# Designed miniproteins, single chains, continued (4), part 98

Each design is a single chain, and the fold is of that chain. pLDDT is the mean over its residues in the fold that is shown.

## One batch from the design tools (miniprotein)

Design m15400
Fold by ESMFold2-Fast:
Structure m15400 (fold): chain A 93 residues (1-93)
Amino acid sequence: SDQLLSQGNDLYNQGRYQDSIQLYQQALSIQVTHQSVDNLGNSYEQLGRYRLALLNYTGSNSLQPDPNSWLRAARLREQLGDLVGAQALRQRA
C-alpha cells in the first residue's frame, strides 16, 4: 500500500527504523513492491544489520533494477570490505 509505504518513510525519516520496518512489512504483506523491499533494506542498514540490508537491496533489484539500490548495495559491500564487488555495482548504476 502506498499509504503504508509513506507512513514507513515518515518513521524512517524520524530515525524510528524498527517501527518503519513494521510498516514496510505490512506494505509487503499487501503487495510485494520494489520500493518496500528497498526501504526495508535501508532500515536494516541503519540498524547495522548489513547482511539483511544487502539481501533486501539485491531482492529489490531483482524486482525492478534501480541505480539507487545498486549504489546502496555498493556502499554496503564497501563497508563489509568487498571493494571489488562495490566497484562492480557502481559501474552498473
Scores: mean pLDDT 81

Design m15401
Fold by ESMFold2-Fast:
Structure m15401 (fold): chain A 88 residues (1-88)
Amino acid sequence: SVEEALRRAIDAAKAVVHAALAGAPREVIDQHIAEIRAAADAFRDVLPEAAARILAAADTMGRSETVEGIVAAAGELSRLAAEALEQV
C-alpha cells in the first residue's frame, strides 16, 4: 500500500541517520538510499508530487559528503513522507 511504502521510506531514512552517525561505510548508506528510491517508486503513480520531492531529497542525501548533510537530507525526507502520510 502507499502507507506501507511511505513508512518504508521513513524507516530507511532513519537507518541512513543511524548509519551516518555510526560512521558506517558509504555502501551501507547507499543501500538505504536505494530502499528510499524503491519505496518512492511504489507510490509514484498515486502521489507523484510527494514521490518527486522524496526522490529529490534522496538525491541530495546521495550527493552529501558530510554526516551533517546526510542527516539534514534524511530529516527533510522524513518530513516530506510524514506529510504525505497525512494525505493518504
Scores: mean pLDDT 86

Design m15402
Fold by ESMFold2-Fast:
Structure m15402 (fold): chain A 109 residues (1-109)
Amino acid sequence: EEIEKLAEEFRENSSIAELIVYTAGLDEETQRVVLAIAEALRKGMPRKKIAELLVKNTSLETLIKILKWAYENKDEDIIAVLQETIRILEKENPEAAERLKKAFDELKK
């Protein structure tokens, strides 16, 4: 699985320790996806390609958990990836896109 591979590659990186500590409070699946996004961004993968992988491989519930974590930790790069994920979902699954947009709006309050 692409997400699993990216997460494991991140764990092997020398800059790894800080983000692992910051994500330790997340469930295993959510932590894995956050580490996978970080590794993809580190490798210079375009945000649209990362968002496409998230649409194919990540549940809406996990995406909402990642959004909450990224907002609380002020991770603007992961937030930008999730915004691109919403754009893809608007075309492929409008109902999931609306649920994720609602989660964004609730975090602004």
Scores: mean pLDDT 78

Design m15403
Fold by ESMFold2-Fast:
Formats: structure tokens, sequence, C-alpha cells
Structure m15403 (fold): chain A 79 residues (1-79)
């Protein structure tokens, strides 16, 4: 469940990030993070599991952005 939500968000990021500036990519990351957190909460995932899922998304998103040469600045995920 949580893994599927993370994978879905990462697929959406990969599809939408090409051609975006760093600022646009940062906005997209923020939007997807919020959407993912809401989906995890609706699915009944615990707070601890939600934090792990958000951390995983952040790490994979950084990798995707680096591979595409995009320098995006976003606020750190906070509890």
Amino acid sequence: IAEEIVEKALEELKAKVPGKSGEEAADLLAELSVKMAEELERAGVSEEERQKALARFGEEAKKILLERGINATVDPVEV
C-alpha cells in the first residue's frame, strides 16, 4: 500500500518533470509530497510508516532530478 503510493508519485514526477525549471520542479515535488501524504493518511498508514514513505520518495526524487540536471530546492520533510 505505502510502497504503491510512493511508486505512483515517482511515476508522476518522472512524467511531469521533463522540461521544468528548478523552481517548477520544486513546486511539483511539494505538490506530490502533499498528495502522497494525504493518500497515505486516507489508507490508514501509521505516522511512522508515512514518514518512512515520504523519506523514500524524497531520496528517489533527488536521484531523478540529479539524473536530469535539475537543481530543485524544497523544504525538508517535517513531522
Scores: mean pLDDT 72

Design m15404
Fold by ESMFold2-Fast:
Structure m15404 (fold): chain A 63 residues (1-63)
Amino acid sequence: KKSQLVSSLPGSYVSDEDRRRTLLAVGKQLDVPDEVVDEIFEISKTVSSLNRGSQYSEVLKKL
């Protein structure tokens, strides 16, 4: 379901542009607003891997 958006996020070894394109494409299929997709993307860039899961969960709860 909505967790599929997070599961579709490529690793940091892929360029930020490619990661964002993947998230936007999956978000569109799941009817997730671009605002939420951008929040997920920023968390993937700025938050440490240990804290990302909880931050993703908080954003997805808004849907």
Scores: mean pLDDT 71

Design m15405
Fold by ESMFold2-Fast:
Structure m15405 (fold): chain A 145 residues (1-145)
Amino acid sequence: GLLSGLAVLQNEHPDWSDQEILKQVLQDALRITESLLKRLERAEELLKEAAKTGDKKKREAAVKLLREIADEAQSTADSLAQLGKKYDSPLLQQASDLLRQAADYARQAAKYAEEGDFEKALESLKKARDLIEQAKKLIKEELAS
C-alpha cells in the first residue's frame, strides 16, 4: 500500500527529503485513482452489456471488479488518512473521506449487480466515480502546495 511504499522509498532513497518522499507517494496515489476510474469505466461497460444481453459471466466479472475497486479505494483511503494525520494535511484527510465513501458506493454497486438490479448498480457506480474524481483533485492540490 501507500504506507509500505513510503517505507520502501525511505530505505531505497535515504538522500531524499520527507517532502520528496511524500510527493512520490502522492504521485502513486494519483496513479491509483486513475486506475480506479478506468476500472469503474470497465465495470460500467460490463454492467450495461449484462443488462442488455443477460450475460451472467459479464455480470459476475462486473461484481468481482467492483469489489476489487472497493477494496483498493478503502486501502488507499486508510493510507491517506494516516498521511493526512502525520503531515497535518486537511486536503489528504478530505481525500481519504471521499475515497472511503467511494468504496462504500462501489460495494453497493457490486451488491445491486449481484441481485440483478443494474439500474441501482449503475447509480451507485456513478457516485463512486464522482467521489474518486473529487479525491483525485484534492491529492493534486496537496501536490501543488
Scores: mean pLDDT 90

Design m15406
Fold by ESMFold2-Fast:
Structure m15406 (fold): chain A 72 residues (1-72)
Amino acid sequence: TNELIEELAKLVKEAKELSEEVGEVAEQQFRRVVSSPDSEMAAVAKEAKEEIEKAKEEHLRREKQRQLDLMK
């Protein structure tokens, strides 16, 4: 069992539940990791996790703003 792949899969699931756009970014990054050579997989997984978290953070920021506008 690869702990990095499991952690990344969890991030992909969370991203998909958040939005379709963030989910697509997460899926592209996950495919990048699983297609990488074993020797590079850990480094690519770290970069993928950072990219997924960055996309998730940006989407949550925009969604919070939309929620505030809707509560008016």
Scores: mean pLDDT 77

Design m15407
Fold by ESMFold2-Fast:
Structure m15407 (fold): chain A 87 residues (1-87)
Amino acid sequence: MEVEEKLRELGKKGTPEARNLALAVISMARASPEAARKAGDALVEYVKKLSPETKQLAVEAFNIAAEGRPEVAEAFRYAAEKLKSIL
């Protein structure tokens, strides 16, 4: 899937946390809508404590993933907006 390919490329950038973040977002993108919403909330709580670079990568990853499956797109848009409000 094109979205997962973009997320894997994003995971190669910057910090060691970027790879783990990309994998978590890919997992969330494959989840059910309910599981994706819960995973998004947990991931935002985790990422908001990390470096500004990792927060920016997380917002980018969420935006990329929102272009994928319609069923989980809203969870990713919500997570991206919530994280942007904290940046």
Scores: mean pLDDT 78

Design m15408
Fold by ESMFold2-Fast:
Structure m15408 (fold): chain A 76 residues (1-76)
Amino acid sequence: MLSPEEEQLLKRTALEMVEAAEEARAAGASDDEIRARLQAIADKSVATIADPEVRARLAAELERLIASIMAALRKE
């Protein structure tokens, strides 16, 4: 399970991803462009983590979030 600080970082990153996805979609970006932008945000967040175990856990959660955001965009 994630610590409260890790949950706070995940929540902050998730909010940034949703905002970026909505902004990119409004600007007429393709699904591939939106995915690339979300991946860049995830990679930036993961790069701040020094602990390999925490990094792997955060990366897995962010990958799940990207998949969820992209699925929601594709269905609408």
Scores: mean pLDDT 80

Design m15409
Fold by ESMFold2-Fast:
Structure m15409 (fold): chain A 72 residues (1-72)
Amino acid sequence: MTFGVMTESSGDTRKAILEGMTILSRANADNPLSSEEYDRLDREMVRILVEAVKEGRIDEGLERVRELVERA
């Protein structure tokens, strides 16, 4: 309902992006991506996580990042 606390902070977004970077880095270590693919995935990851932070669904955003890198 309305119990959730709205916390908007650059720190929250940055933390989510750092977790996404870890997921992407692990995927790249397991199966090396081209520099173009890595850059594209990095940009999409940031977009997904920024949107997830706005929606209050950081966990879902991170799952989307995982799916994105698994598709690569």
Scores: mean pLDDT 73

Design m15410
Fold by ESMFold2-Fast:
Structure m15410 (fold): chain A 62 residues (1-62)
Amino acid sequence: MRKVTLENIVSVELVDPHRVRVGATNAETKEYVTVTVDARESLPALDQAMKTGQPAELLVSE
């Protein structure tokens, strides 16, 4: 699994019970990206990042 850092999260979409698709800015490249991540580990981190405005570190599903 690969770790990605996302900022300015604009969308979170449940793909299946285990995965979510996230639309956000990649903190390293500053480009808009969409990534698929684990729902159980990532949803709480995404919720916190959206509430606090801080970047979220997520593990990418591969």
Scores: mean pLDDT 77

Design m15411
Fold by ESMFold2-Fast:
Structure m15411 (fold): chain A 80 residues (1-80)
Amino acid sequence: APPLTPLQAAAFVEAAHRIRALRAEDPEASDEEIKARVTAWLLETLGDRFTPEEVEAIVDRALALVNARDEEGLLAVARA
């Protein structure tokens, strides 16, 4: 996997946590709805430090690993 900066790793962990929380709250929510909510939140919180493309890439990776229920993969990406 491509290496993450400490800030990107923190953003990735937070994105994964938020995705899990949203899925627990609304199991019927589409991947697109979850991605939109998490991306908007990260852009408001970290938009001065990341481009929209970087935020989208972080959210896409976190969403894919959460959907796969790959806890080990999530930790591996965050630590890389």
Scores: mean pLDDT 74

Design m15412
Fold by ESMFold2-Fast:
Structure m15412 (fold): chain A 82 residues (1-82)
Amino acid sequence: SMEIREKAEKLVKEAEEALKLAKENPENLLLLIGAALTIIGLRLDLEKLYKEADEKDKEFIKKAIKKVDEILKEVMELLRSL
């Protein structure tokens, strides 16, 4: 339970770091593509955690997925603006 939540928090932090790097380099196409792919991978890892989680942890992971979706949307907006 605690371990699953800790894993979810770590995945969100990794997505936040990818977004930070993207925002610091908004003109670097390859970096933005790399950031988007990284965040997509992290989202898939969160979906896997969601399927493995007990019902009490599912809502926490759903919120983590929504946060990562917001982060991905920001990176995709940077890509679209190129």
Scores: mean pLDDT 89

Design m15413
Fold by ESMFold2-Fast:
Structure m15413 (fold): chain A 100 residues (1-100)
Amino acid sequence: SEEILKDVKDLLEFFREQLKYLVENNIPKEKAIKAINEGFERLKKYLSEKVDPETFEKISKILDEARKKLIDLINSGQFTIEKIDEIYEETLKKVEEVLK
């Protein structure tokens, strides 16, 4: 679980930096949403191959909530680096609680 947690942290950190790039470069809404969806689907694919089905279902739900929050921020014009960092920290904490 420690190795999986490290990989998840590294993947989430890389994704966080990609999201910051979207903000800093004023990437169009439609492309930003596509990038978010693709990032979460890649993370889910990784997890589906590394954890048991019950653990995957719990983390998948956490990731779906994070995805929805990020897309809602884009749709409302509130997609900022500060909000990305808040969602990242909350999501990481919830994933750590599942993985222990």
Scores: mean pLDDT 86

Design m15414
Fold by ESMFold2-Fast:
Structure m15414 (fold): chain A 62 residues (1-62)
Amino acid sequence: SEKEKLKQEILDEFRKAMKEKSIGEAVRLLTNKVVEALKEGKITPEDAAEIVREANRLIGEY
């Protein structure tokens, strides 16, 4: 689905930012993307929670 594609793109950008920048900057960029997607109605609050849970998992494995 379009939501699944967007979620994947946000998380791929997050992985890249953790590698190329810092965890703090990656979290800032992720937060901005998630807030924008929520404002545009592209994802639900439940989708946003899933993205945040996966991002936290990725931080723990970094």
Scores: mean pLDDT 85

Design m15415
Fold by ESMFold2-Fast:
Structure m15415 (fold): chain A 89 residues (1-89)
Amino acid sequence: ALAELDALIERYADNPFLTELLELVREAFSRSPDGRVSLEQFTATLDARISDPALRETFLTMAKAALSLSPDGLITAEHVRAMVDHLAS
C-alpha cells in the first residue's frame, strides 16, 4: 500500500493538489497495519493536517467517492489510484 502511494506521489509530483491529497492518504495508510483506511481514520488525518475548511471538505468528498467503490467501506491503495487517475484525466 505505502509503496503504491509513493509511486503515485512521484507520478503526480508536478500537481500540487494531487500531491497534497496523496501525502494525506499516505499518512492515513501509515497508521493502518492491514493497508486499508476507514472514512473516520481519513477524516482524523485531514483534521490534523489541513487547516483550510474548504480543502478539508473537498478531500473528504473525494474520500467518500473512493469508498463508493469499496463493498466493505474501507479505502485501499487501488481505490486511491483509480480516483487520482480519473481526476488527472
Scores: mean pLDDT 76

Design m15416
Fold by ESMFold2-Fast:
Structure m15416 (fold): chain A 98 residues (1-98)
Amino acid sequence: SLEEKRKLAAEGLIKVAEEFAKLMLTDPERIPEAVEKFRKYAESLAESLPDPEAQEVLRKTAEEIEKLGREGYENGDVETAAKRMLEVAREGAEKILK
């Protein structure tokens, strides 16, 4: 169902953002690799959604998470970036679920 697909995409987004945030704190040298893997996974999640509005929300949320990851890597403030990343993922997930 549409609701099940939205729920799976929202849960997937949160899970991958949590994994990305954890990597930022435990192994920040791998952030560039994590950004690329996150991008590919997020695009797969977006493609799983039949609703163009939900796809757009997921893509915009993913872009913000990627930006936070890159900024954390560049500036070294990985704790702030990781925390913001989880907040952004949760907000995006709520918008997908409506």
Scores: mean pLDDT 86

Design m15417
Fold by ESMFold2-Fast:
Structure m15417 (fold): chain A 81 residues (1-81)
Amino acid sequence: WRIAAELMAKALEEAGHPRLAEAVLAAGRAAELAAAGRDEEARALAEAHREEIAELEKLIKENPELAEKLKKAVEEARKIA
């Protein structure tokens, strides 16, 4: 998930949303922690970025072009992993 989070964060930063890019990187880190069995740390990190995650969901809903770029970033990450 790290590569997917990094590619999505880059797309968000290029679109002018650096705060949302940081939230995506935090979400990717939380997924890594959960996969490693570190659920408490994963949950705390996700909760700390809850507001930015909600903002990202609204942005994706209002901007289908950005949603497509983020989807493409995840697909590219899957090819590398």
Scores: mean pLDDT 75

Design m15418
Fold by ESMFold2-Fast:
Structure m15418 (fold): chain A 73 residues (1-73)
Amino acid sequence: HMDEYIKKVEEAIKAGKVDIEVARNVMHALGEAGQPMLAVATALRIIGALLDGNQEEAIRDAKWAIETAKKAR
């Protein structure tokens, strides 16, 4: 089920559109990978980028988060 969260984030990155649901899915993916503090911190970074209208930064943070979750599992 962690793989489902990773898949949803990868699909959003491919579409070039990261939204608040991606931040939630990143939090779940990293949390399930055993990185709960990193999950919260990264989700907040994505939310901050979205609030700033910085889609490039949100995509960058989401990509990093998913690669980190894959390595940690």
Scores: mean pLDDT 84

Design m15419
Fold by ESMFold2-Fast:
Structure m15419 (fold): chain A 91 residues (1-91)
Amino acid sequence: MSLEELKEEIYEVVMEIAKLVAEALGRDTVTFTEEDLAGLPEEVRQKALELGKIFSEFIKKVRDGTVTKEDAEKYLEKARELLEEIQRLLA
């Protein structure tokens, strides 16, 4: 997978998680504050916060032009793990 494909996959996984969180909160938007996340079950909230932190670090590296293919592969793996865990907790 190219670095461009990895970036796109990461954005898609993050958006999928954001949609699941929005549905769990009864919202029709994927924008919310940390206070809004208090409406989630504690385990889901903690995973959503972890994703937010990881994604913020990834976006910073993308903007700084310092992201590597290896970094992107690790971010994608973590995002996919968090998606799977959140899906199981909300199902």
Scores: mean pLDDT 77

Design m15420
Fold by ESMFold2-Fast:
Structure m15420 (fold): chain A 75 residues (1-75)
Amino acid sequence: GMSYEEAYAKSDEELRRKAFEGIFKYYQDKYGAKSPEEALKALEEDLRKADKGNPEVQKFFDFLIEELKREIEKR
């Protein structure tokens, strides 16, 4: 059987991948992004506008942007 730690790690990783695919697809459709980097740039701009002076929200958005960069740069 699977340990709780393994199940959590696998679930979190799978959820992240699905979220990244959804975000990329959304910005490709909404902004006509022609590359992953262009889609990421549009996302960064949207998230910065949503921040409006909440440091904890900004930290979360910075984390999300870095995770998306990692997924885009993976080969």
Scores: mean pLDDT 64

Design m15421
Fold by ESMFold2-Fast:
Structure m15421 (fold): chain A 61 residues (1-61)
Amino acid sequence: DELEKRRKRIVEEMKELGYSDLADIFDKHVTELIKKGEYKKAEEVIRRFERRVREMKERRE
């Protein structure tokens, strides 16, 4: 599942940047949305965090 792969990548990247608590919250939230069939909401949350992680990398956080 593409959404699950993207979710795992974001979680790993956030943990590497030092945001383990945020990564855990994100992971649980997106997993719950996917389990409930709310794929559009899951995709929106994933896209938002993908953008956030990109910004964090650029600022070297």
Scores: mean pLDDT 81

Design m15422
Fold by ESMFold2-Fast:
Structure m15422 (fold): chain A 100 residues (1-100)
Amino acid sequence: SLANEIQGQATYLLETHPDALRDRPLRKRVIVVGDEEEARVAKELLEAEGFEVELYSDPEEAERRARELDADLLLLDPQLAIRSPLTSGSLYRLLASRHP
């Protein structure tokens, strides 16, 4: 089961970027890709922290949606990679706005 790994990735992200994401006045958007059962744990964790979360099983569809929605984060299975800076640019814009 990948549930523990997905949860770990979500926890690591929140620990790594808590201040940058927290200062944003609008709700943050996160796309989580994986098996529905595995991704559910990450979704619950991220929603508890105030994120809008969408689940997808297809990585290509999720990446396209992340760009359309200007998502802040993209969590991918099987490598559980965080790709938000490379997909939507939202995280880069958020980080840049903190350091004028």
Scores: mean pLDDT 55

Design m15423
Fold by ESMFold2-Fast:
Structure m15423 (fold): chain A 67 residues (1-67)
Amino acid sequence: MTIDEIIELIRQAVKEGKVDEAAETLKKYIDEGKITKNDVLNALLRLRDEGLITPEELKRIAEKVGL
């Protein structure tokens, strides 16, 4: 899974109001070894830089994945 795929997953979830479900999916992918916590952090920072998520949404995802 690429960082761009993580970005798209989070972006779509934010648009649909499914932030918690996206965080659970990302945590599952980390646990399965498909992505790293650092990949999620980089995706979240890029989404924030582009104005595509709020600070509150970023914090919720980060805390749920153990960042």
Scores: mean pLDDT 85

Design m15424
Fold by ESMFold2-Fast:
Formats: sequence, C-alpha cells, structure tokens
Structure m15424 (fold): chain A 66 residues (1-66)
Amino acid sequence: MKLVEFYKELKKKVNADGTIPIDEAVEIFEKYGFDKEKARELLEKYRNADGTITLEQALEVAKELL
C-alpha cells in the first residue's frame, strides 16, 4: 500500500507554516486513488482563511476516506 509515498508527497507540498493549499492536497488525494469530490468536500471542512489545510488535518481526512 502506497501510504508512505502519499505522506511523503503531502510533506513536499507543506509551506513553511506547516500548511498545504487545498487544491494541491486534492490533487495528491486523487493521484493516490481517493475520490476527488469527496476528498475536496472533507478538506474544505478544515479550510483555513487563506485556503490552506494543515498536514495533520489532511491525514485525518485520509483516515475518514479509508
């Protein structure tokens, strides 16, 4: 299972403040076999004011989709 590769790709997209743009997180989720529309819906629930999400929040969304 490519969960280690998924985590590594998310970490590569993390900004200096520990956040990932939601659009980039959605693309990584789709690449690793998650449903794009469901991933976007769940990630948007955790949206920060600047359109980002934390790495920890992205991992919680991945757990919910499994």
Scores: mean pLDDT 80

Design m15425
Fold by ESMFold2-Fast:
Structure m15425 (fold): chain A 65 residues (1-65)
Amino acid sequence: SEKRKLFEKIKKKVLDLENFVRDSTKHITSLRISGSDPDFIDNLVNERNDTISKRIAEIEKLLAE
């Protein structure tokens, strides 16, 4: 059914977002522990947060269908 296909699409996007948050958090934490440049880390955090916000907006748009 159309609703079942929409649900599966939402589920996949939620799982992809969960994986992105986990992996990007580990990467940023590793860079902080290794003493990477703070400005470089801040830029990565900003890019990560922007990506998360965009992916959340995509999921919210699908939920509104």
Scores: mean pLDDT 88

Design m15426
Fold by ESMFold2-Fast:
Structure m15426 (fold): chain A 100 residues (1-100)
Amino acid sequence: SKEEKIENIIKSLEEIKEELRKKAEDPSLSPLEKAALRKQVEIYEELIELLKTGTLEEVKEAIEKHIEEIEELLKDHPELAEKLIEELRRLKDVLEEVEK
């Protein structure tokens, strides 16, 4: 069902969020890479809350807003921005399939 698909997405995002938190503690990463990972954790925390309390429309709007923010914050690091943006776009695509 649609509800089960959303619950599975939430579970997957929670697991990804915890892995990103662990990666952010890696001393071999640059300060910029750590900041990007922390930002991704914050984005996923917001998206998880919206998936639980809001509409899929609101979640998709939040994803687009965060893509724009990432493009600006990481404008001097396009390869890092592209990776994060692709992950967010994939999530949006999954949410659109849930709506069908």
Scores: mean pLDDT 83

Design m15427
Fold by ESMFold2-Fast:
Structure m15427 (fold): chain A 66 residues (1-66)
Amino acid sequence: SIQQRIQAVIDDIRNSSRRTFTANDVRAIMRSHDIPQSVIDAIIQDMGNRRTWTKYQVIRILRQYL
């Protein structure tokens, strides 16, 4: 399901050595888990116009889609 793929994205972000993420970083991870482009666009839009997000902030936003 899409929710299982979003969980895999959350797991990748949690296990990443990166402290912060750009919109393009999050898009790349979502694409690697075959998240549909329409869903990627919706999630990135909901994240807003920040330059970067912390690991915790990205995970919290993604959890809303589970």
Scores: mean pLDDT 87

Design m15428
Fold by ESMFold2-Fast:
Structure m15428 (fold): chain A 96 residues (1-96)
Amino acid sequence: SEAQLERLVAALEEAIKRLEEFYEKNKDSDPKTRELIEQALEIARQALEAARAGDLNKVSTYLAALGILSMAAYIEGHEETAKAIDEAVKLMADAL
């Protein structure tokens, strides 16, 4: 439905905003954190474009990619970065 797509777009925009805020606070502290958040932002922006096009299958694929990125960040010891990405994933998933 149109209302479901509008809700998903709003959730994606909020997720991107939170990732951008995390990036601004952390971009100068650790190069790996910067790289991981830049990757998360790229994936989230692609998910937003897919949502605007009504392609829910692509949104789900990008959501899965963000989940994998969060898990990889956690395994490598970047726990705060992993949590930021995971919180973005939860916002997107709750809107699907």
Scores: mean pLDDT 87

Design m15429
Fold by ESMFold2-Fast:
Structure m15429 (fold): chain A 82 residues (1-82)
Amino acid sequence: AEDKAEEAALHLALAQAAAEEGKEEEAYEHIEKATKYLEELKKLGKETAVEGLKEGFKVILETARKNGLEKTAELAEEALKL
């Protein structure tokens, strides 16, 4: 369970770096993986981990919007609704 939070956080960090560089495909792939771990953590009732990861998704959403990464921004918005 804790390892899933670490994996999600790693993918969020990689997505943020890719989004800052304008790498849409790479950012999208990492957000997709982070979202999968977020869903698993939510099913396990890991509220603190879910809350922390959602803060990371909010940062990436802002970066994706500023850099015109529409697909990445849309996926991050959907993840925040979980």
Scores: mean pLDDT 84

Design m15430
Fold by ESMFold2-Fast:
Structure m15430 (fold): chain A 100 residues (1-100)
Amino acid sequence: SRRLVGQGLVIREDGPEGTEWRVVQSAGRRVETLRVAVGPDSVRVNGADNPEVEFGPGEKLIELGGELADVPARTYTNVLDLVVLELVEEGGRIRVERHR
């Protein structure tokens, strides 16, 4: 069966250096490192085996796992886009689902 093992908040924010994607919150236990390419209109993810993920124009690579678990919860004002990612364990593998 499906099991939720974590949840992260990914935000898009325009700053002085341009558009930035940030992982700002995680809830749950430590998971394997997952690589997620986040763009304006898409989220691409590798599996628990951590295959190499390259990103295209307008996308940024975000690494999820122990680093995400150490990110403090924050409230952001003037968030332009908010993506909620759930880390789900199923069949011995971890996968990511996108919520908005």
Scores: mean pLDDT 43

Design m15431
Fold by ESMFold2-Fast:
Structure m15431 (fold): chain A 104 residues (1-104)
Amino acid sequence: SKLEELREKLKKLLEEMKKAAEEKDEEKFKKLSKEFYKTLEEYYKLLEPSDVEGKKELIELSAEAAKIAAEFHAELKKKYDELEKALKELPQIVAEAIAAIEAA
């Protein structure tokens, strides 16, 4: 399914983001982070309102991305800490995360 394809892509992007952070490749990290959040938004838009498991997976993937970003980029830490606290407002958080990554 398209959801399974997007989930697999999100997991691969997370692994690549973690490697970019370990290598201190800021430009690669920013590019991968933007692609991750755009893919996450596409995943969210395909979720049925009643898909509890899909929403849980999205929350977990967002939290993992926030942790990776916070460890790598001190200047983004405050923004990603805010993302972790506000996971219930996911559509707004995704838009703000993309904007923060593009601004950094």
Scores: mean pLDDT 72

Design m15432
Fold by ESMFold2-Fast:
Structure m15432 (fold): chain A 65 residues (1-65)
Amino acid sequence: SMLEEIVKKAREQAKGLVAAYKAGEVTEEEVKQALENLRGSMEKANIPEEVIDEIIGETEAAIRA
């Protein structure tokens, strides 16, 4: 489904952001901005807030680890 494809792409983008941050390629501020943009894209696609919060929360936890 379209929602499943959007969620898959969002998770892939989130993993890419974590990898880039751990490699020193992006700042925490750039990650936060990218996650805000990702949240907005998922909201426009009518992805459930529970799923959005899970993806964002997992990403933020991975950045802090």
Scores: mean pLDDT 85

Design m15433
Fold by ESMFold2-Fast:
Order: C-alpha cells, then structure tokens, then sequence
Structure m15433 (fold): chain A 85 residues (1-85)
C-alpha cells in the first residue's frame, strides 16, 4: 500500500539522518519531502527514491552545507511543492 511505502521510506531516511548526524528538523523535512513525492507518484519505488534523497543530501554535505542551510533549503522547496500539490 501507499502507507506501507511511506512508512518504509521514513524508517530509511531517519536511520540515514541519524548516521550522518543530521538534526531532527532536517530529517523531518526529508521525510515530508519523500512522503509528498510518494503521495503524488505512488508507483515510485521507495528504495530508488531513498537512493536519490541520500545522493542529494550527501552532495550538499560534500559542498559544505550546514544543517541550518539544508533546513532552510528543504523548507523552501517543500513549501513550493505543497502549494502545487
């Protein structure tokens, strides 16, 4: 079900966030982003979506983005996506 895919993706994002020392705020925003994408596109594989989220966040970290900068970036993107959903 869609809910099972969302719950699975959330568990993977939270474990990843913990392993990288991301704040609860950044982790929560990543979970909400994943939930929104799966709700809009229920046929998306949650493992493929997790891999994309992981690559994106790993790239931001490699570019020197702080937790606060990632939080602001994700909050802005999520607000824009919610308005079109």
Amino acid sequence: SLQEKIDYLESRIREYGKSKGLSDEVTDLLVELGRLILTKNPSVDPDDLFDLIKEYVDTLISLGYSDEQMKQLLQNELNLLRRRF
Scores: mean pLDDT 88

